# Designed miniproteins, single chains, part 37

Each design is a single chain, and the fold is of that chain. pLDDT is the mean over its residues in the fold that is shown.

## One batch from the design tools (miniprotein)

Design m1338
Fold by ESMFold2-Fast:
Structure m1338 (fold): chain A 98 residues (1-98)
Amino acid sequence: AEEGAEGAARAAEAGAEAAARAAAAGDWKGAANAGAAATGAAMGATAARNGAGKEGAEAAAKGGEEGARGAREAGGKEGAEGAERAARAGREAAEAAE
């Protein structure tokens, strides 16, 4: 459970970095999408700590993937790359929480 929570927390950090890069590039829609992915990952980390390990980590992975897709469509490469990193970290958290 703790390993899943740590992975989800890393996904949240990666999503926040993606949001910051997209915002710096003037891509506010990409920043919003990456920020949403980071929020989903943070919630997943909390759920993992509270005994919802696998399900919480899987939710974080899905949120990261959806954020990456949104950033790609709306915000260009920098937002998409950071959000994709968040999706990967969330997926690794889901696997670790097994």
Scores: mean pLDDT 62

Design m1339
Fold by ESMFold2-Fast:
Structure m1339 (fold): chain A 56 residues (1-56)
Amino acid sequence: MKDILYENALKKIKEKKSPEVKDEILAGVRRFLPEDSPEVKRAEELVKKAIEEYKK
């Protein structure tokens, strides 16, 4: 999950050239998982990291 989610997030951010993709990805994860799940927190961390990599 980590590698695939991170790579897909980075690709979407580069493709759309917009950090707004962060909200779209997180909304998708939250739809399938409760917000209290460690998977949602991990997804938030991965999306944040992908945005920081894109800004470099």
Scores: mean pLDDT 65

Design m1340
Fold by ESMFold2-Fast:
Structure m1340 (fold): chain A 84 residues (1-84)
Amino acid sequence: AAAERARAVGEAAAAGVPQLDAVEPLTAALSDPDPAVRRAAAEALGAIGEGGNLAGVEPLERALSDPDPAVREAARAALERIRA
């Protein structure tokens, strides 16, 4: 139906354009030299993913290999929230 299609387009635009813009800078922040910034980025990607945006899942899985244990723990917690 037209209402169903309009909703799907709106959800795709929110996931594609505004959420992609948020995921891109947060994914870049996962490569920041400061582990506190990387941890905050992982937590933020988890919150976005809990809202239904799965674009952050792959960057979070890569963050599980981070040299900082606090960043790895934040990425794991974020993935658990997304997959719950």
Scores: mean pLDDT 68

Design m1341
Fold by ESMFold2-Fast:
Structure m1341 (fold): chain A 60 residues (1-60)
Amino acid sequence: MDDALQQLQEVQRWQQQKNWDKLAQVYLEDAEQARSEGNDELADYLERKAEELRRLGEKQ
């Protein structure tokens, strides 16, 4: 039996997951731009950050 509190936690998890996914996309977009500018170091850094954000969303 799902308590209203449990339902709220699930909704919050979904919202956090969406936010992290959106943030990850922004970082990936910045990484692509950095790579096109020849800034591979910055691109790698941003790509790693995006991966971390996606993992946090999944691991919750």
Scores: mean pLDDT 73

Design m1342
Fold by ESMFold2-Fast:
Structure m1342 (fold): chain A 58 residues (1-58)
Amino acid sequence: MLSEEEAAKQAIELSLNLGVSEEAAREAGVTAKEKLKQGYSSLDAIIAGVKKALELEK
C-alpha cells in the first residue's frame, strides 16, 4: 500500500501527464489522499483523483 503522500504524488503526476492544469492536478492529489483515508486501495484512490482532475478540465 502506498502512503497518502505517495498516492497524492502519483495522482498529480498522472494528471499532469494527461495535460490538466496544476490546479486540477492538486485536486487530484487531495482526492487521492481522501479516498485512501476512506479505505480505498492505492490504485482506486489514484484513479479517483485523476478522474476528478479530468472533470475540472471540461
Scores: mean pLDDT 81

Design m1343
Fold by ESMFold2-Fast:
Structure m1343 (fold): chain A 89 residues (1-89)
Amino acid sequence: SEADKLEKEGKYLEAAIVHLQRAIELAKQGNYEEAIKHAQRALDLAEKGGASEEAINHIKRAIDLLKQGNYAEAVRELLQALRILKKEA
């Protein structure tokens, strides 16, 4: 909805931020499967929007950590990616 509107307007980094915020919320709630899906969508949008390699690497690392069951470290990586993307958007 909101992220879909931003994407249609070509605001890829802002759309990535919305998905990343949702991934963090879902991970904190223990909904790791949905957190991975939103983090993966954030990655695709961040790459399309020309995000820094630093931001992209934090998202990639977070996805790997979620898949490995290292949830606390994954949330830390998602928060770092969010901070960087907000400065780039």
Scores: mean pLDDT 91

Design m1344
Fold by ESMFold2-Fast:
Structure m1344 (fold): chain A 77 residues (1-77)
Amino acid sequence: DIEKKIKEILEEAFKIFDLPDSTPLEEREKLLEEKKKEIEKLRFETEPLVGDASFLRELAEKWKEIEERLAKRKAES
């Protein structure tokens, strides 16, 4: 259940990059920050004694990709 919720939040976070160009960068940042907080809360509840560390590694890698994409957009601005 928690893994499914985290995956849904990740999908929503990636969709934020697909929002119309009319969406301000600041608005995208706020939406991503909200998604990050949701994921962090779920991770905190899941992380003690997670038997499969591979899921957490993949989650961290995908979130790092999101942060890198956001940083590149800021640099171009």
Scores: mean pLDDT 70

Design m1345
Fold by ESMFold2-Fast:
Structure m1345 (fold): chain A 111 residues (1-111)
Amino acid sequence: AEILSESVEVEVFEREDGQTDVVVTVTVEVYFHADAPRVEAEVEKSYELEGSKLGVRARATVEGAAGEVSTITAEAIATLLAEKASEEQLEFARKAAEEAARRAVEEALAA
């Protein structure tokens, strides 16, 4: 498989329960040289931050036919357990979510 393009979208949701969800969507266009059966990859990570905890989960589904370009979307959700998320904590959550989404795509493509 050959990656032709990549785009990243980020959304931040502040919750009434003091949690913050950072959602990163990575969209990749992939050209398949051979048939790729449907493969799902999931990446989970947890981080201890000063005064907080971050959980990250990402999922990607890859499927394609030989000679086709397919669009693959990986969504990662990073949940930050903090009553007031700092700018530094939000930036860390965003980077962790993006890394997890990219890894989910790579793991699904490698299967």
Scores: mean pLDDT 80

Design m1346
Fold by ESMFold2-Fast:
Structure m1346 (fold): chain A 65 residues (1-65)
Amino acid sequence: SEIEEVKKRIEKAKKGLEENKDLLDEETYKQALEILEQAERNVEDVEKALELLKKLEDTVIRSIL
């Protein structure tokens, strides 16, 4: 289901964030965690959860590029 795919993407994003913490400053890491928590709370709203995951990716990419 789409909800299960969103849950898998959230879990992968969480693991990636933890494993790459040293590549992010503290402020970016905290912002990313907050967005991740919002995505976790909105897993049943697939469109919103995916939008939050995109925002998370953009936040992380902008900090390392």
Scores: mean pLDDT 80

Design m1347
Fold by ESMFold2-Fast:
Structure m1347 (fold): chain A 60 residues (1-60)
Amino acid sequence: GSSSYQKELEKLKSELKKLLLEGGYSEKDAEAAVEIIVKETKENLEQLREVIERYKKLLD
């Protein structure tokens, strides 16, 4: 079992990866970009949500 935090982090990582794939990234590039972004945000859920919202607006 994962903590509530880890479960939320995993959901946000999955959502970000899906957005990058929809934006034309390859599977490997999307996975690498998610890991870089998660590391740059220091696994901060709020900052990660802001990145996701920004990508959603760009792909809309």
Scores: mean pLDDT 80

Design m1348
Fold by ESMFold2-Fast:
Structure m1348 (fold): chain A 68 residues (1-68)
Amino acid sequence: MKKVEYEVKDAEELRKKLSSVKGPIVVYDEFGGVVAWGKDGKVTFGSPLKDGQKLTIEGEEEELKKLL
């Protein structure tokens, strides 16, 4: 799996993009806390996403390109 840094411009748009990612996904805040996790488009949000937030997103390399 690959990790990418992602700065949230639109939290709702990111949420929709995460639902299109295949395979496992984990989203970390800037402190390393898990804010979202899931697999094959079924994503659970443990904390709300916020515009301007700096995240680290872990998933399959090819699937993470969909977030860019």
Scores: mean pLDDT 82

Design m1349
Fold by ESMFold2-Fast:
Structure m1349 (fold): chain A 86 residues (1-86)
Amino acid sequence: SSLERLLELHKKRFGEERAQKAIEAYNEAVKLAQEAIRTGDPEKAEEGIEKARPYAQEGDFLAETGLAIAQIALGIIKVEEERRKK
């Protein structure tokens, strides 16, 4: 599967312990982004950004992806808020 390939590439790139922590940060960011979209709560998206940011800043591509997903979720919520104000 594509997920298994990504996890193996990630483990080869960053080593096992570092890779595991970044995977956990990615999973939390994605979960918080999904919850933010479902509830319309920007605070959940901001939490996801903060969870992924340290690993993304270290060049972890899964954490960068999680950060991007959380940022997109925040953007969607802000667009919906502005749409309601007009």
Scores: mean pLDDT 82

Design m1350
Fold by ESMFold2-Fast:
Structure m1350 (fold): chain A 95 residues (1-95)
Amino acid sequence: TEARLNELRARAEAQRARSLAFGARLDAEAGPLVEAAREAARAAGLSDEEIGELVGQTRADAWAAFAARDPAAAQEMERLQAEAVRNLVLASQLE
């Protein structure tokens, strides 16, 4: 029924919003580190490709530091992401 499909979509959206909130927190913590790395790389005369690689590594290092500092939050982020994907698949199958 339409009501069940709407309810499942609302649940998927709520779980996605929670997952995105964790991602936003990580981005807020990593953002200054990424910008500092980007500015240092530009000052050193690195290419756009090299800057992109450094930024990617800086983000990966920030995630590793976050997961080491707060493993419960990191595990919860992964759980919420997996659950959001599962609910999205279920919603698509009910159409």
Scores: mean pLDDT 75

Design m1351
Fold by ESMFold2-Fast:
Structure m1351 (fold): chain A 88 residues (1-88)
Amino acid sequence: EKEEVDKRLARAIEELRRALAELKEAKAAVEANPDDKEAVIKYIAASLALIGAAEEAKRLLEKYPDSKLAEEARAALAEAAAAGVGVD
């Protein structure tokens, strides 16, 4: 069912964008105080969450490439990739 596919992909996009926002917040906290152990732990957790969300979004795109949300999913994945560049 097309609508159910679009809803599933929309949820994945929202999760991906939420994980991206959380990573940006955690990164800013670490940059403000690199010795803050809680900030470092949150940054690590946010990084793992972003990886998981990106993998789920990619998996759904591979199964449903003709979804009307495919372009939005690709844009969200590109934003996640850009945010992850230079972390290491």
Scores: mean pLDDT 78

Design m1352
Fold by ESMFold2-Fast:
Structure m1352 (fold): chain A 62 residues (1-62)
Amino acid sequence: MKVLAEAIKDYTAKKEGELSLKKGDKVLVLKQVDDEHVEAENLKTGEKGIVPKEVLKPVGLV
């Protein structure tokens, strides 16, 4: 099962490989990269990248 999460605030990618998000975007968490970051897919845009866990709230499992 994968974690479905929602962006709780806007996030702009600062490095190559990071994912930009808008508040309210739904993402699928693919992998934990470290204690503070995950690799996620933005379900609205289809883009994948690394995002801080602190900008995400888990909303379900899929």
Scores: mean pLDDT 81

Design m1353
Fold by ESMFold2-Fast:
Structure m1353 (fold): chain A 64 residues (1-64)
Amino acid sequence: HMKRIEAGPDEETARETLKKYAKEGSKVVLESGGQRVEFELKPEHADEVARAAAASGARLYIEL
């Protein structure tokens, strides 16, 4: 089963949410303008993922 969590609309909130769930090996989904990119989140990459999402205006979701 999977649970989907929105990381938040800004870089700081997204970073906090990613760090909270990163240790669980969560799958991350970036959605922007109808495009979707999925990847496995590595805890060490939480900061850069949050920054990239904020810079691109993408919505960030975490699947557990």
Scores: mean pLDDT 74

Design m1354
Fold by ESMFold2-Fast:
Structure m1354 (fold): chain A 88 residues (1-88)
Amino acid sequence: MARTLIQKGAKAYSDGDYEKAIELYEEALKVADTPLKSQALTNLGKALRDKGDYEKAIKYYTESLKLDPTNGQAKANLEEAKQKLKES
């Protein structure tokens, strides 16, 4: 069920409903194992990055990697967000 909550959160984000996306990701974090928790945090960070909040995106990607250092998507997104923050 955690993956379903993450997918619903991603849809809420794509619809522009950030409050609902955050709520769904937080619910996913309560029931997910470490890899899915890492994925939920990565998706939350990506949503903030797309909104232009690179500083918060970096925080969530960093927390994602603390839970799952093998999460290549979080690592790649973290490096991109750091680069864009330096360019701003």
Scores: mean pLDDT 80

Design m1355
Fold by ESMFold2-Fast:
Structure m1355 (fold): chain A 66 residues (1-66)
Amino acid sequence: MMRELEAETYASFGAMYYALAKKLEGEEKIEALEKAIEYYRKAAELGHPEAEELAKEVEEELEKLK
């Protein structure tokens, strides 16, 4: 249960930063997207089933800003 709870917590943080990034521009948006990716990847490592796919979606959005 602890690992599952931590995975869900990190996925929630990823979602928060991703939502924040949608309302930001420039460097702040990039930073928020990077944080979202970091937290989603941590959630995926802990076994969150959707986190890997969510991390890829955020990574694709970040690449479009380059």
Scores: mean pLDDT 81

Design m1356
Fold by ESMFold2-Fast:
Structure m1356 (fold): chain A 93 residues (1-93)
Amino acid sequence: DKVKELQAEIDRLEAEATRLSREFDAAVKAGDAQKVLETGRRLAETLRRLSEKYDELAKLDPENASKYRQKSAIYFTVAGLVEAAAELEAELL
């Protein structure tokens, strides 16, 4: 079942995003500019992958497509904000 396989991938990526978000916050609090850039960029990439996976899920599940497309758009927007925040925070440290 492609929908179940894709949902499992999304669950793994959401867990990774949660972990990276905590690592990013910890790096900012520690004043570690290199780790802020590393964790922030990895978080942004993970969020972009989540956006892509939710868009794929929308194509496979038409009944829930609008909900999944909304999640895709949110993750894409947040990824850009995280990347910008990581670069700004690292520059200020």
Scores: mean pLDDT 89

Design m1357
Fold by ESMFold2-Fast:
Structure m1357 (fold): chain A 65 residues (1-65)
Amino acid sequence: DALERLREAAKRLEEDPYDLKAWQEFNEAVRELLSDEELKKFNEKTKGESSARKLLKIAEEIFEE
């Protein structure tokens, strides 16, 4: 489940924001969860945002649309 993997990666990134494997898993899960059009919206809404918690929230909001 891409959403569960995304949440797990985001939680790991809250503990260690420099976990490169967690960032890879986060990005892979976002691409798997969201369509190309939704990914464009995600990139626009997350411009300048580095908080994994906020990135997760934005991805969830777009997915629930």
Scores: mean pLDDT 81

Design m1358
Fold by ESMFold2-Fast:
Structure m1358 (fold): chain A 77 residues (1-77)
Amino acid sequence: AIEEVARRIRAEAEKSSGNTRFALLMAAQTIERLAKEGASLEDVAKTLRQMARSTKRISEEAAKVLEEAAEELEKAA
């Protein structure tokens, strides 16, 4: 679940540029690290929502992708 969501975020990053790409790549790397550390789907979803809120100032497009990813993980939890 987390690895699949990370792959989708990376795919969206490849379609993007600048700050949007950077934000999405950082998010994918962060949730991959959290998964390796044994974080729950709920904890990862919460982290993605926090990142989305911070990212809105930089890229609303990236924030939307991260919010959608968080919702997907919450649904899978």
Scores: mean pLDDT 82

Design m1359
Fold by ESMFold2-Fast:
Structure m1359 (fold): chain A 96 residues (1-96)
Amino acid sequence: MIEEEEKRLELAKKYYPPIVEAQALMALGDAYFKQGKYEEALKYYEEALEIYRSLGDLKGEAEALRNIGDVYEAQGKLELAKEYYEKAKEIEEKLK
C-alpha cells in the first residue's frame, strides 16, 4: 500500500507535471493517516498544499487543508483542527 504510493510519488516527481506530484503526496498522506501515522500524514499533506498553492489550485488547497484538519482532530488538537477547517472553508467560498 504505502510502498506503491511512494513509488507513484517518485515517478510523479521525475516524469509528470507538479499537479500529479501533489495528487501522489495527498494519496501518501491518506495512506499514513489510515495507519495512524499522523506526523507522516501531516508532512505529505503540507507538501501537497505547498504545490497546490504554487499552482493556484484552490480546490486542491482546500482539500489539503481539510485533511490537515482531520489529522489534528484525530490527535485531539481540536482548536488547531478548527483553524485548518476555517482556512479550507474560506478558500471553498472563493470557488463558488
Scores: mean pLDDT 87

Design m1360
Fold by ESMFold2-Fast:
Structure m1360 (fold): chain A 69 residues (1-69)
Amino acid sequence: KKRELVLRVVAAEILVIAAETPLGSKEDAERAIELAEEVKREAEELGDEETAKAAEEVLERARKVLEEL
């Protein structure tokens, strides 16, 4: 299960990177937020502080991208 959370963090990070490009969209940033929030919640429930922190960093980046759009 922890490996699945790490993979979801990576997927959310890829979505944020895509949203930061000139071809990125608001939908990519919104999807990254949804995925990062889900992973953060699950990681906190499991006591996986490292994964929760990584998800929070992705979430902050995605929210910033949305504010700039």
Scores: mean pLDDT 75

Design m1361
Fold by ESMFold2-Fast:
Structure m1361 (fold): chain A 95 residues (1-95)
Amino acid sequence: SKEEELKLNFLVISLIGIGYLLAQRAKKEGKEDLAEEILRTMKEIVEAYVNKDFEKLKEALERFVELVDKYGSPEEAETVRRLAEEILKLAEKIK
């Protein structure tokens, strides 16, 4: 439905926003390699989403969750995991 498509768009935008904020924080902390990896992963998520490539979207989201699990707080990791799960659930349903 159009409502489900709008919700999916908002969830993807929200996740990308979180990724950019985390990359900015990593840069300020001197973790340049981490910041670059987060930004690259955000780019992969956007590309997969725009191209409607569900498998690549799933892989890129799983990579982002793993990055936040390793380098973020437990609360940030849980938030990103929840968002990724909801994105994948909606993307599969809209197919």
Scores: mean pLDDT 87

Design m1362
Fold by ESMFold2-Fast:
Order: structure tokens, then sequence, then C-alpha cells
Structure m1362 (fold): chain A 66 residues (1-66)
């Protein structure tokens, strides 16, 4: 479905932003690990629309933090 594809793209984008911020030293190891935990929790959301919304918020947060 389109929602599932959008969620996958948002997850990938958020994960890549987080890795970049960690490698550049803008995130500490603890901050990076906490963000990855939040990404994992978002993947456990059963409702596809709610999962997409959670991943969109996580992407927005990490882009702003970077």
Amino acid sequence: SSVERQAAVLYAAAALQAIGAYLDGTLSEEEYERFLERLREALEIEDPEEQKAALERLLDEIVEAS
C-alpha cells in the first residue's frame, strides 16, 4: 500500500539522518541510541496511518536537531 511505502521511506530517511548526526558528532552515543529506540517503537505501531505519523514526527525532529 502507499501508506506502507511512505512509512518505509520515512523510516529510512530518519535512520540515515540519525546516523549522519552521530558520525558528525552532533548526537552523543546515548542520544543516538535513544533515537533508534524511538524508531523501533514506531515500527511496533499496528495502525499504518499512526505509524506513518509517528515516523514523520521522528524525521522532522532529527532533521531539526541535525
Scores: mean pLDDT 86

Design m1363
Fold by ESMFold2-Fast:
Structure m1363 (fold): chain A 73 residues (1-73)
Amino acid sequence: MELAELILELEKTAEEAIEFFKKKKDYESAKEVEKKLKEFKEKAPSMSPEEIIKEAKELIKEFKEKIEKAKKE
């Protein structure tokens, strides 16, 4: 269940990021998050479980860092 839990965290983090940027009227940042999530979902069927875990963790970190940077500005 680790993989399923990680994917749910990724989707939740992406949704929070998209909502945050839309609230700020930063539609370009919201669109970038949506695009990266979509690209991950499209690639996931061709990836190993280990690659999915690694890429999902990297995207979660990236989305969280993007929100934190926007909060500082």
Scores: mean pLDDT 81

Design m1364
Fold by ESMFold2-Fast:
Parts: structure tokens; sequence; C-alpha cells
Structure m1364 (fold): chain A 89 residues (1-89)
């Protein structure tokens, strides 16, 4: 339960970070950066769906999987944001 709630929190943070990366990459006209941001946002959305499902069912194993996916999504989103910031400079 608590793992799935943490996964939901991290997945939401990953989505916000990915959306900011998408905004900056779009302004910089960096198509590759835009694609990376979109990929991170999609992964974060997937992690959020798994976390919500784990919360509804009480499935601890799915909560652990959602947490792993949310952490990876956040890493990808942060990488996309760093790239987008450098592309704009």
Amino acid sequence: MRLAEEARRLAREARRTALEAIRLASEAKDREGLNKGIAAALKASGALFLADYAIRTGDERMGEEALRDAREALRLAREALERARKAGG
C-alpha cells in the first residue's frame, strides 16, 4: 500500500518534470529532446496507472513494480529536462 502511494507521488513528479522538458525542447526546436520528453511522460503515465491499480487492489507486488517504473520514469524525465535546458543555451 505505502509503496504504491510513493510510486504515485514519484510518477506525478516524473510527469511534471517530463512536461517541463517537453516545453523547453519545443521552444528550442529540439526534436530529439521533444521525443525523449514524450517518452518519459508516457512511462510516468504507465507507472501512475500501475500505482493506482495497486492501491485499489492492495497488490503489494504491483506496488513494487509501480515504484520501480516510477523511479525509472523520474530518472528519464530528469535526463530529458537536463538535455532540454542545455539545448536552449
Scores: mean pLDDT 86

Design m1365
Fold by ESMFold2-Fast:
Structure m1365 (fold): chain A 74 residues (1-74)
Amino acid sequence: GEADALISEAEELLSEADVLKKEGDYEAALELYKKALELLQEALKLAPPEDVTKAIGLSLQALGHILDLEKLLK
């Protein structure tokens, strides 16, 4: 479904952002985490109840990284 496609795209972006963060490219990582969070917010609007827990979990993961990186870049 549409929610599954958005969640899959967000997982790919989170994976790429994790690599960039590990490499010290904090600005590029931050942009990808923010994009992943945006896709997950869209997925949550469309998600059946069974997908909500996964989408929330990934959203919290993305938000945690965003907050950490914004603190480092400030």
Scores: mean pLDDT 85

Design m1366
Fold by ESMFold2-Fast:
Structure m1366 (fold): chain A 79 residues (1-79)
Amino acid sequence: SMLEREAREAIEKAKIALEAAKKAIEDNGSTPESLRYLEKAEEYLEKAEEAYKKGDFEEARRYAIQAETYAKLAITLLP
């Protein structure tokens, strides 16, 4: 379905953003705030994947968008 595709695309974008945040922290060092948002990004990506497995595609998409947002915030809060 279109909702399943949109959820999968959102999860993929969140994974890319999370890997970018991990790489940025590796290259620049971390702050306590950057690590906190990285942890939130990982938590919300986990929630997105679990919702996707249950067929809750709209919820999966929402959690994935939150994960992407938290990953991007982690990058903005680097030293």
Scores: mean pLDDT 92

Design m1367
Fold by ESMFold2-Fast:
Structure m1367 (fold): chain A 50 residues (1-50)
Amino acid sequence: GPEALLEVLRRAREMGLSLTDEQTQRLIERAKAGKPVDELLAELERWAAA
C-alpha cells in the first residue's frame, strides 16, 4: 500500500541514497503488486551496494 512506499522512500533518504525516476517507478509498481516492505527495503540495499 502507499504507507509501505512512503516508508521505503523515507529509508532511502536516511541511507543517503538518491533514487532515479526509474528506480522510484519500480518501487511504486512493486508496492502496488502487494510486495512486502521488507522486499522493497532489500531492493534499496541492493541499489546502495552497487
Scores: mean pLDDT 78

Design m1368
Fold by ESMFold2-Fast:
Structure m1368 (fold): chain A 63 residues (1-63)
Amino acid sequence: MVKSTGASVGTENLSEEKAQQYTEALKLAFNGESQEKIQEAAPFLSRTTISNVINSINEHNKR
C-alpha cells in the first residue's frame, strides 16, 4: 500500500484500462523498476506523477 496524501492521480476519473496501467505502474515501482519502465507501463501519467510514486516507495523502503 502506497501512502501518499500530498499527491493523487485522480484514478476515479480514469477508464478501466488506464486504472490497470496505473496499478501496473505501482507494482513496477514497488519492484524497484526504473522510471522509464514505469512510464512505459502507464504513458498517460506525467513524469512528475511517476517520480512522486517512485520517491514515495523508495522513502518507505529506504533506511
Scores: mean pLDDT 68

Design m1369
Fold by ESMFold2-Fast:
Structure m1369 (fold): chain A 101 residues (1-101)
Amino acid sequence: ASVRLSFPLSADISDATIDWLRVAPDGSLEHVATLTPDGRVSLAPRAQGRWTISADAAARTAYLELRDLRPEDTATYFALARAGAFTLVARGPPVTLTVTA
């Protein structure tokens, strides 16, 4: 099974770096992916081979596609748009994903 999560962003993201984060059921926060304005993708080890990230600047939306869904993918996911290292441009609403065995 696979799912694509959509994260609407309230600002122009054409020149923004997009970061994806997750909050596990135990409350732990993890940085899972980054997409730079020049198209460079960085994925955390847990995301390698199963997760795809993309963004649509015209729609102002970031996407996270998870393939081969597992119970450990259960988490609240969210996306942030930033300029440089520390300037937050926009935050998308959180998306809760529940995967049962």
Scores: mean pLDDT 80

Design m1370
Fold by ESMFold2-Fast:
Structure m1370 (fold): chain A 63 residues (1-63)
Amino acid sequence: GAMELAKKAVQALEAGDWEKAREYVEKLIELVGSRVAAAVYILKAGEAMGRPDAGLEVADMVL
């Protein structure tokens, strides 16, 4: 689901895998139909993972 893709994007960014992070971001945007909605999921995933800074970095890729 959307939250799983958001968590995978944050995990990929933390691993330094920018290509994989971007792939998960693109899949998330396609699934939710909105860049703003995708960014909200990513920010919530970062908070849930205890990594709000990583969530912000991934969300910046969406916006």
Scores: mean pLDDT 85

Design m1371
Fold by ESMFold2-Fast:
Structure m1371 (fold): chain A 73 residues (1-73)
Amino acid sequence: SIEEELKRAIEGLEKAIANIENLSDVQARVAIAEAEEAIKYAEEHLEEYPELSKKLIETARKVIEAAEERLAR
């Protein structure tokens, strides 16, 4: 279901945030790409699942921010 897909995506991105310092540069770039795709998917489901979609967007933005900070070092 879409609800389960949104929940799974949030969980995956939360784990990525927790592990961001241990990612290689290639893995960090992949995390950014996955987070960007997650935002697009969440935007498509804002009407049906507003709370989960907003949480996915927020979590994905945190992944992008953390990964970009790490890559800028």
Scores: mean pLDDT 87

Design m1372
Fold by ESMFold2-Fast:
Structure m1372 (fold): chain A 63 residues (1-63)
Amino acid sequence: MAEEVIELHETGKEPEKLVGYALRVLGDGLDTGAEELARELAKAILSGDAEKIREEEERFKKA
């Protein structure tokens, strides 16, 4: 996921897919009770900060 999101930011071709990734993460967080981690990951996804995207994905995976 992180590498795919970073590539989407670099290419700029499909911004709707970035929104889709963020919404999916938020939904998964609600279902699993990891809502705060999901919000931070969604913010990172939309920001385009590659380091933040990788850090927050690892945190969310460990929840």
Scores: mean pLDDT 79

Design m1373
Fold by ESMFold2-Fast:
Structure m1373 (fold): chain A 74 residues (1-74)
Amino acid sequence: EREERMLERHREFLENSTPEELDAVKAVAEALRLIGDALDEAIRLSKQYGLPFVEAAKELFEEANKKAREIIKK
């Protein structure tokens, strides 16, 4: 499977990475998850309340960016 091959390559990369590199990857992944959640929420608000998607997304992106920066600084 494609996923199995990617996971094997990923495991090899992680085995050769330093702890600092792994922590940085985890922080970036967590920050990206917050941005993804903000996008999903913007879509929900746009559909539920008839808000323009761009306006809803802008507000939620600003909040997600703030939280993401806090996670990266940990």
Scores: mean pLDDT 67

